# Designed miniproteins, single chains, part 90

Each design is a single chain, and the fold is of that chain. pLDDT is the mean over its residues in the fold that is shown.

## One batch from the design tools (miniprotein)

Design m3128
Fold by ESMFold2-Fast:
Structure m3128 (fold): chain A 84 residues (1-84)
Amino acid sequence: EKKLRERIFKLLEELKRLLGDEELIKELKQAIENKDFEKAREIIEKLRDIADERIFYPEDRRRVYRILEELEKLLEQLEKIDKS
């Protein structure tokens, strides 16, 4: 579904701005485009670890966690559509 993918990609751009890790965000985007949902979830966990290490301000860290939670929910919806 186009709207679901558009929301996912907007969240990826926001994560890129907050974390600065362009390489992992690019890998996450590629995993999602390839429908490799297992790899996408693995990268999301790595991004949580990076947020804990790199983000100094607690409010920015909470924002990253909220984005990652929304991404996981959207990926679950996308996976259900793909299996239908």
Scores: mean pLDDT 80

Design m3129
Fold by ESMFold2-Fast:
Structure m3129 (fold): chain A 89 residues (1-89)
Amino acid sequence: SEEEKYKELLEKLREKYNLSPAEIEELEQLVEKMPDKVAALYQIEDVSKIRNISPLEAAQLVMEQQKDFEALNEKLAALTGRPLPYPSK
């Protein structure tokens, strides 16, 4: 299930980066604000690995990028007269 995938990915990030319970809670709070939790965790892992930063720092970057993308989609929808689908990557 989607929930099982989410829990598995979260546990893998916890083990790989040795995240504390407080850091896991903060990460979950950030990810909950995103439209796709599983896709967000994959993006966070990729950004963390590529940029050699913590998953929490990566989550903040993913959230800012998503806000910028949402703003761009709203502008494009206004110009084209139709909503655009959210790209997964």
Scores: mean pLDDT 75

Design m3130
Fold by ESMFold2-Fast:
Parts: structure tokens; C-alpha cells; sequence
Structure m3130 (fold): chain A 64 residues (1-64)
């Protein structure tokens, strides 16, 4: 278990813009972080982040 876990409320409200801000804040520069960033940049900025991308984001935050 990681100390960093996204709450269900935060997950429901996370947009691609907010997820991109989290990746930048944590300084994630891995290949996995770049791939997720590129996908989020191509996504609809007003749509919530899907569960698969949220799981990838949470995993990256745990590994950092």
C-alpha cells in the first residue's frame, strides 16, 4: 500500500487538466508518465478521466 491514494470523490472530479497538473507537480518523467500525459492532452478536457487512466496515474504517484 502507498501513502498516496486518490479518494473516490477526487477520482470522480479529476479532469485531464487536473491529472496533468498532478503529473507535473510530482515531476514524473518516466516513459509511462509521458504516455499518460500524451493521452490526457489528447482527451476531452471537460470529460472526467476514465478508471483505467486513473489507475495508471495512481500507480505512477505510488512509484514516485
Amino acid sequence: GSRYELSEEIKAKLTPTSALALLKEHGLTSEEARALRDELMAADPSAPVDEARLARLEGLLRQH
Scores: mean pLDDT 71

Design m3131
Fold by ESMFold2-Fast:
Structure m3131 (fold): chain A 61 residues (1-61)
Amino acid sequence: MEKEREDSLEAVERAVYREELAKAQGIEMKVDIEREASPVMTDEDLEKAIERGKKKAEEAL
């Protein structure tokens, strides 16, 4: 239960992170965030994971 939620959050964060990095390199990459999301995740959890992925990509660049 808790592990599934954490794994889903990490999956969404990684997907967003990779999309942002690819975009910075001029590569068109779209990830299906809806597919990575789990029913265990709330809309708020999803938004936080997306935001964390974007921030991590920004800091990595």
Scores: mean pLDDT 70

Design m3132
Fold by ESMFold2-Fast:
Structure m3132 (fold): chain A 68 residues (1-68)
Amino acid sequence: MKKLTPEERERLTRVAEALKSLADKYNNPELKKYVDELEKAIREGDLEKALETLHKAQDILQAFSDAG
């Protein structure tokens, strides 16, 4: 399992907080789900899972921007 460095953990935590704010703003249940998954990956120290989850959240935001 690929572990997060302390610096990566801090950075990803800040990103997760920003995504949580956006999930609340958009009221999007899929985005909220990926925020929860990202926070879990950060707690578990799984860099690969955290990055995959972040990518999925970004894809949702991109699709939502393109549709609006």
Scores: mean pLDDT 76

Design m3133
Fold by ESMFold2-Fast:
Structure m3133 (fold): chain A 91 residues (1-91)
Amino acid sequence: MEKEAREEAEEKVAKLADELGLSEEERKEARAIAEELERRGASEAEVIELGNEAAKAKDWATVVGAALFLQKRMELKKKEAEEKERERLEE
């Protein structure tokens, strides 16, 4: 499920990166930022603050990286909720 959640998060964030006009290099930087946040065990609150500060600075690679981290977390929570709901609906 982690791979599937990552792929869904990357697809949604790729649209944001396209809208912001990020280069291939900036997209790689955004992915590296998301991976660094995951490695550090950053909280959602810390990442939201990072994204807000980056947006003020027009650092779009960091904005997209923060969005990718948050989107992956949301997709994982959504998959867990859907699995529980599916189980309940069958009973």
Scores: mean pLDDT 76

Design m3134
Fold by ESMFold2-Fast:
Structure m3134 (fold): chain A 55 residues (1-55)
Amino acid sequence: VTEEEARALLAEHGIPDEAGAVTALRSGMTQGRLDEGLERARHAVELDKARRAAA
C-alpha cells in the first residue's frame, strides 16, 4: 500500500491524517488486513488525543 492509498483509506473511514495514522495503517496492512491497519490508525490518533488532554 502506498502513502497515497493509505491517505485515501483514512479519509474514507473518517480517520485524520495525523499522529502517524498513515504509518500505523500501512504497518497493519503488511499482512493484507485492512481492518488491522484501520484499528492501528484509530489507536494512534486516540492515543495522541489522550496525551494532549493529559498534558
Scores: mean pLDDT 76

Design m3135
Fold by ESMFold2-Fast:
Structure m3135 (fold): chain A 101 residues (1-101)
Amino acid sequence: MKAEEEKKVKETIEEIDKRTIALLMRSPDAQGTLELLNLIKEKLKKGEISVEEARELLRRLEELATRYEARLEAAKSEEEREEVLREYREELERLKREIEE
């Protein structure tokens, strides 16, 4: 790796770490979200994904968390909350599969 690329990788990992707490607080499933963030960092450290791919994945995850936070806040019953959580987990699994390919 070029020194500039290595620096960009470190900066991107730091950016993910700084955004982690806010993302976990917003997400319907903090554990699943944390596992996905850790997977992104691991793949980035190994050079299995690019800095651009990692940033796009982080952006998609932030958008997903924001959308599902709004749905969770709008939920009027326990059943609706469970449905939101299930759908969010399905979206996380889809994103994990894209990263592992």
Scores: mean pLDDT 83

Design m3136
Fold by ESMFold2-Fast:
Formats: sequence, structure tokens, C-alpha cells
Structure m3136 (fold): chain A 94 residues (1-94)
Amino acid sequence: ANINITADLLSDDTVRITLSGDDDAIAQARRQIIAAMQARGGRVIRQGARSIIVRFPGQDGATALALTIQALQSIGATITGQGARSIRATLTIS
């Protein structure tokens, strides 16, 4: 199943990750993303069915986005777009 991922910088150290795609894969994708973000010093401050908010305490926005890219790539996601405050990616869940 294919999941679309958007990550948006909310503040200097806080990233919102939004998931869309197959419902059956969303929970698995969310779990993988949380683990990958936590491995990089991210702290999950809120989560919903299709969204995760992660804070990287003491980091700037550029570093928070770079850590988010590293986390997504570590779980096999493909980065499809990147801006100063946003990332787009796709993830295939088997």
C-alpha cells in the first residue's frame, strides 16, 4: 500500500507529519515514522489517526526538517519534494 507523507514546520523545533493513502497502512506507517523520529531525538507531543506532531528540543527549523528527512529515508520513504518549511514523501507499506 502507498502512503503519501507531508511534513510541515510549525515552529522552529516542531514538525507536523500528515499521512494520506490506504487506511489499513496508515497505522503501520505512523508507528514506523514515530520510531524513526524518536531515534533522532524527536519527541511526539501529539498524534491522531493521520497526523503526528514531533518536537526536536533545542534544534532550529532547518535541523528539524533535516532530521525528519533522515527519519523518513531510514524507513524507506522516497522524498518527492522539499521546501524551506516543508517536505513531501511517499512510503510503500507491504
Scores: mean pLDDT 86

Design m3137
Fold by ESMFold2-Fast:
Structure m3137 (fold): chain A 75 residues (1-75)
Amino acid sequence: AEEAAKKLRELAEEEKDPVTAKALKEAADILERTGDFKAAMEVLEKGVNEASARGHYEQAFAAAKRAAEILKEAE
C-alpha cells in the first residue's frame, strides 16, 4: 500500500489540474493511513468526476487510468 501511495503522490505532483491533483493526494493519504484500496478508489473516482465536470476531461481520464493501474497492481 505504501508504494502505491507514493506513486499516486508522484502522479499528483505532475498533474496540472488542481482538482485531479487533490483527488490523487487524498487517495494516497487513505492508502497510506488505512490500506483500504476500495476507499482510495472511491475518493479518486469522486475527485476525477469533479475535475471532468469542470471541463478537464482528457487530464481527468488519463490520471484516472494511471491511478487505477497503480491501485490494481498493489491490491
Scores: mean pLDDT 75

Design m3138
Fold by ESMFold2-Fast:
Structure m3138 (fold): chain A 95 residues (1-95)
Amino acid sequence: MLSPSEQRLLGLQLRLLDSMLQELSTEQEIRDFLKTLSGLTVLGLTEAALLRTGNFDKAEEIRQKRKELVENNKKPSKEELEEAIDLLIEALQQL
């Protein structure tokens, strides 16, 4: 079960995802915008997009990865960011 803080963070991520989809029309614009965000924020947006598209198992995997990184004061690797961006784009194509 999500803590109240995790629920608030998810709500903010969902609102950011909605704003992004309203303002950005192409895959390239989305990718360019995501590159301006922190890696942890990108993981959070990927989780939100996967939840929106019913990919609950993948959303949970991303959430656990983000939680582990935060607990260890680590940033996502370049490979983890590229994977998360690809998952986000794939999820958005299902909307």
Scores: mean pLDDT 80

Design m3139
Fold by ESMFold2-Fast:
Structure m3139 (fold): chain A 83 residues (1-83)
Amino acid sequence: SITELRLEGVSPEEAARAALNALVDSGGTVKVVYGGSLEDRESLFEMLKQWAEAIGAKSVERLSENEFLVTAESVSKGQIILS
């Protein structure tokens, strides 16, 4: 199932960190609903893409103005991706 995080009153960095921690814990898919400004939402999307790539996530998608989907691919298997 999809883990849903509803985040408000936090910075884009805090939101991204929470999302990636939830992704690692779930080993699957995390949906983020973020109540920040347009600029903060754009910053969150860029950070999610960059940090998700670093931990081996499969994809980061924008579902709406304030909704994002992060999908893991084998993050829970403990492999390190060096590229």
Scores: mean pLDDT 75

Design m3140
Fold by ESMFold2-Fast:
Structure m3140 (fold): chain A 88 residues (1-88)
Amino acid sequence: KPDEVFELEIEAARAYLNNDEEKLKEMAKRLGITVEQVKAFGKLVIEEAQKVVTNYYKKQGQPEKAERVKKDPELAIEEYRKLVDELR
């Protein structure tokens, strides 16, 4: 289900960003994939979150927030979660 996939995406992104080796290993075992695959997945989620949220704030006329999100992947993940929740 899309919501379950979204939570998995955020979990992978945070584990990658925080270099949480224990969480990365647990996710790899749970999903039946490698730690490297979980890291690659988390990295792609961060890139998408930064892109979507940066474009959203530019369209809102908030270029300072857009620049902050572009430089802060943790903020990008938080704002992406909020944006997805508001649009669903």
Scores: mean pLDDT 83

Design m3141
Fold by ESMFold2-Fast:
Structure m3141 (fold): chain A 88 residues (1-88)
Amino acid sequence: SELEELEKRLDELLDRLEALAEEKNDLEALELLGIAELLYAILKLTKDVTVELLREVIAALEAGLAAEDPRAAAEGALAVLHRHLREK
């Protein structure tokens, strides 16, 4: 239940950040957001997604959205995802 609610929040944040990146004509931010989505999808398929991971990714995306910086949001999310992969 909590995992499903967080995944829904993640999808909503990614949609909003993609729209913001398009508005800013920030192609690099769009590319990085796409990479973050793909990496998250892989973790979901391998059943490596945790509530803690989702909360950290969401926090990074929310911080970037609040700053109106979709590139910073994507970079933050990618840093969290890469760190998670390295800690095994």
Scores: mean pLDDT 85

Design m3142
Fold by ESMFold2-Fast:
Structure m3142 (fold): chain A 67 residues (1-67)
Amino acid sequence: EEYAQKAYEAGKNGDIAGASTWAGKAFEDGPEALRKAGEAAYQGGDDGNQIGTAFVGRLAAEAGKKA
């Protein structure tokens, strides 16, 4: 949803805090939204801030699977 796209854009721009924030908002929206936000942030992080964004993306995706 919207949060997934915002997480992706934040990750793409190397904004780890932003990507984490949007993933957190997706958590409030539900596990499916959180998973998509995590995957989107992970994909976005491919440009510039791969390490931080990959970490946030994996964390969010794992939380989404469990939640």
Scores: mean pLDDT 60

Design m3143
Fold by ESMFold2-Fast:
Structure m3143 (fold): chain A 96 residues (1-96)
Amino acid sequence: STLEALREAARRAAEALAREAGASEEELEATAERLRGLSPVEIAKLALSLEDLREKRLIAAAVLRLAAESEDLEETFELEVAAALILMHIGILKIE
């Protein structure tokens, strides 16, 4: 299903980004819990307001973890869009 494909992609992306940030599973989980209850737009704005690139990357990883845990297609998609915006701003997503 589309939802299962998006969730698996989000899970893999979250794991890769957390690894690149040097974040532990506990740090990733704690960050994801802090983001619960925020809208995708609020998460993106929070990340863009930070100066530290590692913290921005960790928020991107955490929002992708929330996307992977969602059972709602629209929520999963909106969380993945928020992560993509954060990654574009920090230069990880580049058009070659």
Scores: mean pLDDT 82

Design m3144
Fold by ESMFold2-Fast:
Structure m3144 (fold): chain A 79 residues (1-79)
Amino acid sequence: KVAELVEEALRLQAEGYKAVQAGAPQEKIDEIAEKIKRVAEELAKAMGLEPTPEEGDKAATEWAERNPEELAKILEKLK
């Protein structure tokens, strides 16, 4: 489901931010970035778009605009 993929993407972005702040090795940061790209591709596919990270970002934005309350719940959960 799109909401689950958005939650996973936001969780991975938070994980990446924490890794950078903690001075994690570049390989770990790159690994997290690749996972984010894969989730974006899955988001694009779930929305019937071309499975690219760019289309996934568009899909996530469109879903967030249509579902602001669900986005707020996800953001609260990830605090």
Scores: mean pLDDT 79

Design m3145
Fold by ESMFold2-Fast:
Structure m3145 (fold): chain A 84 residues (1-84)
Amino acid sequence: SSSYAETLRKAAENLEANKDDPLGAEIALSFALMALNLAIKHTEDEELKKKLEELRDRAVEAFEAGDIEAAVEALREAAELLEK
């Protein structure tokens, strides 16, 4: 589980670092979503799975709205859940 959490944390950091670079931000989000979708697919805990799906949807919605900070926070919350 730590490998998905580390990938998400790094992707969130990259998204934050690229907040003023639209292409860099989109690439960082794509890597985060890849890791998060794999974690969701392999999660057997229904409560955790639902929470990860909600955080994924929040990150995408925030990014589409131009709220990079909110997208980063959602990805960081997902990484914290995967570290437990």
Scores: mean pLDDT 85

Design m3146
Fold by ESMFold2-Fast:
Structure m3146 (fold): chain A 80 residues (1-80)
Amino acid sequence: MIESVSITELDDGRAALQIILKGADRSPEEMERAARRVEEIAREIPGTLSVETEGNIVTVTFEDRKAAEAAKERLLKELN
């Protein structure tokens, strides 16, 4: 499901987690379902501030890098 995941630390100590979904061979409906599942899991993680989706890219902003790392671990465990 997930093609790549990266964490970027922001200037104010927050962290952004960018999730790229495998989608080159998927229907728009399958991609939307995959993105929604990522959003649902991300929103359950303590320290999640915002979730934004653009096509096959989901960006989640967290209070700190530790929350982003916990989110990455959970997403990779549940979706791969």
Scores: mean pLDDT 80

Design m3147
Fold by ESMFold2-Fast:
Structure m3147 (fold): chain A 99 residues (1-99)
Amino acid sequence: MIRVTVVTSGDSLAAMAERARAAQEAGISTAGALLVTPETADEVIALLANIAAYLAATYGKDILVTLAADPSASEAERAAMGAAALAAVEAAVAEVEAE
């Protein structure tokens, strides 16, 4: 079973890159989006779900998705985007695993 982890981050680009590198060195597939606004979240999440499905089908490894919200997003908006991203990515990966 492929494990999906979604991280919503206010970290610096350098800290996010270091996390992605550590995940890749551990054999985990990575995808991410930066400066995600509430207005663009649905479209970006759909694209991340498609990327995660591709990674699952191609590599069969655990997946780490980083969604970095725009600084204008509230804490509640960031939490909602993270929850929506997790649900969409898990659903897309589950469809791939069902074959």
Scores: mean pLDDT 78

Design m3148
Fold by ESMFold2-Fast:
Structure m3148 (fold): chain A 94 residues (1-94)
Amino acid sequence: DEEYKKLLKEFNEKLSEVLAKTLAEEAKLLAEGKITEEEVAEKLAEEAAKVMIETAEELGMPEAAEKIRKLAEAKDLTGAFSITEEVLKEAAEK
């Protein structure tokens, strides 16, 4: 329980930082007319998927990282998040 909360907090902080930075960069390009709102959404989803994949890899679950990558490629970000939650729970139980 404690370990899971710690891992979840670390994951959420990293995800939040990456998404905030990405949004700031993309908002500038959007204001300059260089990209669309759809492209901003795609970039945010792409960066979120990278954080999930890195988290699974760092926790020693390369098979889960590969599943997350395939779900992200299929644009199933909800599925990718579900696998990431499972990764965090399993890591906390070890």
Scores: mean pLDDT 85

Design m3149
Fold by ESMFold2-Fast:
Formats: sequence, C-alpha cells, structure tokens
Structure m3149 (fold): chain A 62 residues (1-62)
Amino acid sequence: DAALESLPEDVRARVEATLAANADASLDALIEAVLKEFADLSVQEQADAVGVALRAYVEKQQ
C-alpha cells in the first residue's frame, strides 16, 4: 500500500514515528496523537495525515 508515499518525506517520517510510539494505543488515542503531532498544519493537512496513519495502522495488523 502506497498511502504513506502520498505524503512528503518529512511528514511520512513523522507519521511512522507516531505510529511506532503508539503501537499499543487504542484507535482514539492514535488519532489524538497524530492530531497533536500535526497541530502546526492546516485542518485539511491534519485530516490527510490522520487518514494515512489510520490506513497504515490497519495494514500493520495484517
């Protein structure tokens, strides 16, 4: 799945680090962590980051 490849390299690295730091977290806690990490971005960019992080998280369960 190329979802992470749709993000800029720096943003992708931050999403991957947030996913790794929250590997044992609930889905709600993961969403909160992503929103906190990307609080400096626009609402649309935050929504895109959350969407990509959720997709990558689901794929990690395979």
Scores: mean pLDDT 71

Design m3150
Fold by ESMFold2-Fast:
Structure m3150 (fold): chain A 72 residues (1-72)
Amino acid sequence: RRAQLDAFRDSARQLLSTLPQEEAEKFLSEVDTLVQQYLASTDPAQQAELWGQLKRLMGQISEAVMKKQEAE
């Protein structure tokens, strides 16, 4: 699971590198918060919900990147 979280962080960071610094920092902060909550959690149901939130956040990051690229 830690390897999956590290891969998620790496993927998010790569996508965010194409966004303005302020927006990228906001998304990175949200990713870090969810990852910390996931690692601190001992409840499988809570871990599943947090993983779902991380996936949704990745979707939001992807949409933001796509919108930025289309605006150029």
Scores: mean pLDDT 76

Design m3151
Fold by ESMFold2-Fast:
Structure m3151 (fold): chain A 68 residues (1-68)
Amino acid sequence: METLDPETQRRLLIAILRAVAEKAGISDEEAIKTAEEVSGIKIDLSAARPEEIEATIARLREAYARAR
């Protein structure tokens, strides 16, 4: 198994952010902001590295599990 290409990972990140935002009742902007605050990393979906995308997904999931 190999790491997904950046475009595919970016699309997955966007889909996950939307799903989390919808279920948590927050906007995509708030979801991204929360991920940035938790990870301490600026999220640039057009230039994000695969590692940043994966870390952001994990951190976002953890943050929302602990928050409301």
Scores: mean pLDDT 62

Design m3152
Fold by ESMFold2-Fast:
Structure m3152 (fold): chain A 100 residues (1-100)
Amino acid sequence: MEEIEKKIEEIEKTYNVPKEEVKKILDDIKNITNSDEESLLKYLELLKELAKLQKEFAENPETPQSEIEAKQKELQEKLIELAKTYDPELYKYYEELEAG
């Protein structure tokens, strides 16, 4: 949909990542998670927020390390929660890695 295309373009502009690479990531997520469009938009929004934080850090080198680490951890936890919600098999894979 138009919303997915718009988010991909925003990520491309922020990361300077080719549009084809973003589409490949979405295809990989779709294959792993069997994600519908709503789920893909949630993943794109988190990728956009991560890109935005990386840009802010590059522009503001005086940003406290603790603040950077806290925001990165928060985004990582959100990604894990999305996987847990939309891909129980992927979540189980991570649990098995920890146990085995």
Scores: mean pLDDT 65

Design m3153
Fold by ESMFold2-Fast:
Order: C-alpha cells, then sequence, then structure tokens
Structure m3153 (fold): chain A 76 residues (1-76)
C-alpha cells in the first residue's frame, strides 16, 4: 500500500540522516511525501518538511519530522 511504502521510505530517510547523509535523507523523505499524499495529507507535509530540514543539513530535525510522519501514517 502507499501507506506502507511511505513508512518504508521514511525509515530509510531516518537511517540516512543518522549516518549524516543529508542528500540521501532528503531524497527518501521526498519519495515518502509522494506516497503519503493520497493517504495522509498531514504526513505528506511532515515528510516534505523532513526533506527540507535534511537539505539544510538539519539531520536531527529531519529525523524528528520523519518520526512524526510515521506515527501519523500508522494511525491512518
Amino acid sequence: SDAEKAIEYLRKAIEQAKKGDSKGAAEYARKAADHARGVSPGASVLARQAAEQAEKGDTEGAVFLAELAIELLKRA
């Protein structure tokens, strides 16, 4: 499902962010936002914001926002 794919990409974004790979984190978070769009508009917004924080080098902020997006998708 799109929800499961969004969660998988968000988990990959978190993994890359924790490794210091800002570019990889942003790419996975944007893929998650695309899959989340039809399932949870709120999770899609959070995933897009996670990508923006990763692009700015704020990997901790990216992890925080991606975790929130996962929680929202689990409740959808």
Scores: mean pLDDT 89

Design m3154
Fold by ESMFold2-Fast:
Structure m3154 (fold): chain A 85 residues (1-85)
Amino acid sequence: SKEEIAKKLRELGLDLLAGYVLGKITPEQLRDILEFARENPLLREQLLSALDKGIEELKDDPEVQKFLEAVKRALETGDLEIPEL
């Protein structure tokens, strides 16, 4: 369920993505936050670390893994094409 995915993301420190999964953050708001994070080295590094851990921990959930990999790509490259979860 979306609530179970959101709980897992919160446990990993990805509260922003948990809010997005629950529909509390819009795609436009997520893109704006990721763009801001790209330009802020400390925040960017913290998010990349949490995303890498999330990708490894959630490898048995292919849809969630694809979502986290797309968010990581957006943060690294500015490719803001994020799949629906």
Scores: mean pLDDT 81

Design m3155
Fold by ESMFold2-Fast:
Structure m3155 (fold): chain A 93 residues (1-93)
Amino acid sequence: VSEEQKERIRKVVEEDPTGLVAELAERYPNQEIAERLGVSVGTVNRWANGIEEVPEELREPILELAIELEFVPSGKPPVDIMAAVKEAVERVL
């Protein structure tokens, strides 16, 4: 189970690292992301807004951060969409 989540996060980091940072910024404060990646809050803000692309050197730290935070990106998962919908419904009910 943990392995599948890690592989999903890794795929999103490889395909759209900037989009993953944008999703993280919606869920977590930019300051916390910046502190964990060792960059400035302004840098995270620029990545989250698509102003600058995430450097390749930071893809690995971002992957580790997403795994550490147990963050599951909503990057169009064709397989788990039903599970995500069920969890969202349970949270509202």
Scores: mean pLDDT 68

Design m3156
Fold by ESMFold2-Fast:
Structure m3156 (fold): chain A 59 residues (1-59)
Amino acid sequence: SVATATVKGGEPATTDDGRVIEAGLGEKGELVPVRDMVTGAMGMGLVLSEGVVQAFNVP
């Protein structure tokens, strides 16, 4: 699934689907690492704009 969050580097944020994530900072169009803070699962996020990440689940 895909979910969006407003993030600061190194701090947890809540996605629009209710997950708690930590995401790297990046420029628009970059892929950044994302970690689920509850499960510890690693994913990737696409930076939609400065401070906004669209997160993806790891397969």
Scores: mean pLDDT 71

Design m3157
Fold by ESMFold2-Fast:
Structure m3157 (fold): chain A 63 residues (1-63)
Amino acid sequence: ADVTAKELTKVTLYSSDSLPEKRPPATIEVAGSSSSAIQAAASAAGFSRAEFEDGTKLEAEEP
């Protein structure tokens, strides 16, 4: 069996609650499962939090 598949970590991104005109929650797939990569991706996309499918939450890194 030749199984060469790249697994992506799926997370849900949340915007700041103080600005309802900000983007609604969005789901993305991130290559690699490091917290730093996910936090950076969330921050770059304009979101303040990321939640994994298992309910684990991360705050986005401030620049």
Scores: mean pLDDT 62

Design m3158
Fold by ESMFold2-Fast:
Structure m3158 (fold): chain A 110 residues (1-110)
Amino acid sequence: AVPPQLSVTATVSATSVKVGEEVTVTATVTNNGPLPADVTVQAVLTDENGRSTVVASASTTLGPGESKTVTLSVVPTEPGRYTLTMTAIGESDGQSSVAQSAPVPLTVTE
């Protein structure tokens, strides 16, 4: 069995926002494997204390060599300094794999 070979890149609409203000995250997920994969894309916020929370998610299916763009909305509820990471979790042929984007700093003010 061949696991999905995923890659994910992400861009954000802003790196500094106010509490309750929307940040749009655009993630591009690619399946570099030879088999179709079922993929869950998660937006993960990690606070200054290292606590990670999944704040948005979407699911899609990627064929072999296919890329899809997923847009997620993140609305922070507390001020602080965060790191936003996009995680893609794929499953194919009974095998799973995880890919992460580069972390993006996100500052939330009052």
Scores: mean pLDDT 84

Design m3159
Fold by ESMFold2-Fast:
Structure m3159 (fold): chain A 68 residues (1-68)
Amino acid sequence: MTPREREALERLRRSSGVLQTTRDVTMDNGDVIPKGTRLGASTLLRVLEGAARDGRPILPLADSFELL
């Protein structure tokens, strides 16, 4: 995991807000989160931590969500 990925996770851990998808996001299990879906920061954090554990890039996933 890169320092930039750790910074993204740390930033999200400090967030208590709601985020919204800016595009359709395909998850590891094949589930698709459609554009405009609202998620709590804790839910997104769990997704990104899972991706990081699996060695997947997390920055593109993080960039798919914007804080409301």
Scores: mean pLDDT 70

Design m3160
Fold by ESMFold2-Fast:
Structure m3160 (fold): chain A 81 residues (1-81)
Amino acid sequence: MARKVAERKKELEAQLAKNPSKEVQIELDIAESLIRIELNLLGRYGDEEELRELAEALDMPLETVRRRAEESRAIRDELLA
């Protein structure tokens, strides 16, 4: 999921550069939110295999993906405090 959303985000950025619009900016914000939600969810409920699959899809080390999931969790916990 996150990899496909990141790819769509890149396409939307290219579209915004050619034809600036509020609609495209809103879609970009939604894509960024979806990526963050996915990382937060995996950090709390995803097992080692799910994190490994995401790391391969994003071409990142597993440790980096774990760290980012933990960071997303910390932000959520701050908002709930």
Scores: mean pLDDT 66

Design m3161
Fold by ESMFold2-Fast:
Structure m3161 (fold): chain A 104 residues (1-104)
Amino acid sequence: SLEEEINKAFEEARKKVDEVLEKHGATPEAIDEGRRILVELIEKLVTDPEQRAALIETVDGMARALRAELEKNKDLPEEERRQLVRAGFDAMIDHVRAQLLAAA
């Protein structure tokens, strides 16, 4: 079903985001790569150009806010910064997944 395909795609996206955090740590580069993974997923699953553009704009805004929060918390221990970035990725993933499931 379309719902099963969406859920499977987001499970794979979560795994890729975990790999990004392992590779880059809590960095702007990790946030940019996580954003890229989500944009690629949106482009694959969303055929309507207006919905695609709106979702990408939302993800861009969330990634920008996460980068600002990471800079604000630059003096926190690495583990706490990783938890912050992971929480931000989870929020982005959950938002996009919810929007796609509502449109299915």
Scores: mean pLDDT 85

Design m3162
Fold by ESMFold2-Fast:
Structure m3162 (fold): chain A 63 residues (1-63)
Amino acid sequence: DEKEKERDKLAEEIQKKLEELKKKGIKEATFEVELTNEDNVKVKYTLNIIDGEVDGEFEEIEE
Protein backbone atom coordinates (compact mmCIF):
# COMPACT_ATOMS: atom_id res chain seq x y z
CA ASP A 1 0.00 0.00 0.00
CA GLU A 2 1.38 3.38 -1.04
CA LYS A 3 0.24 5.08 2.18
CA GLU A 4 1.97 2.41 4.26
CA LYS A 5 5.16 2.82 2.22
CA GLU A 6 5.11 6.57 2.88
CA ARG A 7 4.75 6.05 6.64
CA ASP A 8 7.44 3.35 6.61
CA LYS A 9 9.80 5.71 4.77
CA LEU A 10 9.21 8.46 7.33
CA ALA A 11 9.86 6.03 10.20
CA GLU A 12 13.05 4.81 8.47
CA GLU A 13 14.35 8.36 7.96
CA ILE A 14 13.61 9.22 11.60
CA GLN A 15 15.42 6.08 12.82
CA LYS A 16 18.42 6.83 10.59
CA LYS A 17 18.65 10.36 11.98
CA LEU A 18 18.35 9.12 15.57
CA GLU A 19 21.15 6.59 15.02
CA GLU A 20 23.33 9.25 13.36
CA LEU A 21 22.79 11.65 16.26
CA LYS A 22 23.58 8.90 18.78
CA LYS A 23 26.85 8.07 16.99
CA LYS A 24 27.85 11.75 17.11
CA GLY A 25 26.83 12.13 20.76
CA ILE A 26 24.17 14.70 19.91
CA LYS A 27 21.35 14.63 22.47
CA GLU A 28 19.22 17.53 21.24
CA ALA A 29 18.41 18.56 17.67
CA THR A 30 15.66 19.84 15.38
CA PHE A 31 15.50 18.69 11.78
CA GLU A 32 13.13 18.46 8.83
CA VAL A 33 12.30 15.39 6.75
CA GLU A 34 10.82 15.88 3.28
CA LEU A 35 8.95 13.02 1.61
CA THR A 36 7.01 12.77 -1.66
CA ASN A 37 3.66 11.07 -1.15
CA GLU A 38 1.75 8.84 -3.58
CA ASP A 39 0.21 11.89 -5.29
CA ASN A 40 3.68 13.41 -5.88
CA VAL A 41 2.97 16.06 -3.22
CA LYS A 42 5.93 17.09 -1.06
CA VAL A 43 5.26 16.79 2.67
CA LYS A 44 7.63 18.23 5.27
CA TYR A 45 7.89 16.98 8.85
CA THR A 46 9.62 19.01 11.57
CA LEU A 47 11.02 16.83 14.35
CA ASN A 48 12.48 17.68 17.77
CA ILE A 49 14.95 15.21 19.25
CA ILE A 50 15.73 15.15 22.97
CA ASP A 51 17.94 12.48 24.59
CA GLY A 52 17.97 10.49 21.35
CA GLU A 53 14.17 10.27 21.06
CA VAL A 54 11.51 12.20 19.17
CA ASP A 55 10.03 14.65 21.67
CA GLY A 56 6.47 15.89 21.42
CA GLU A 57 4.62 16.31 18.14
CA PHE A 58 5.89 16.68 14.60
CA GLU A 59 4.07 18.89 12.10
CA GLU A 60 3.00 17.89 8.59
CA ILE A 61 3.05 20.60 5.92
CA GLU A 62 1.70 19.90 2.43
CA GLU A 63 2.85 21.86 -0.60
Scores: mean pLDDT 67

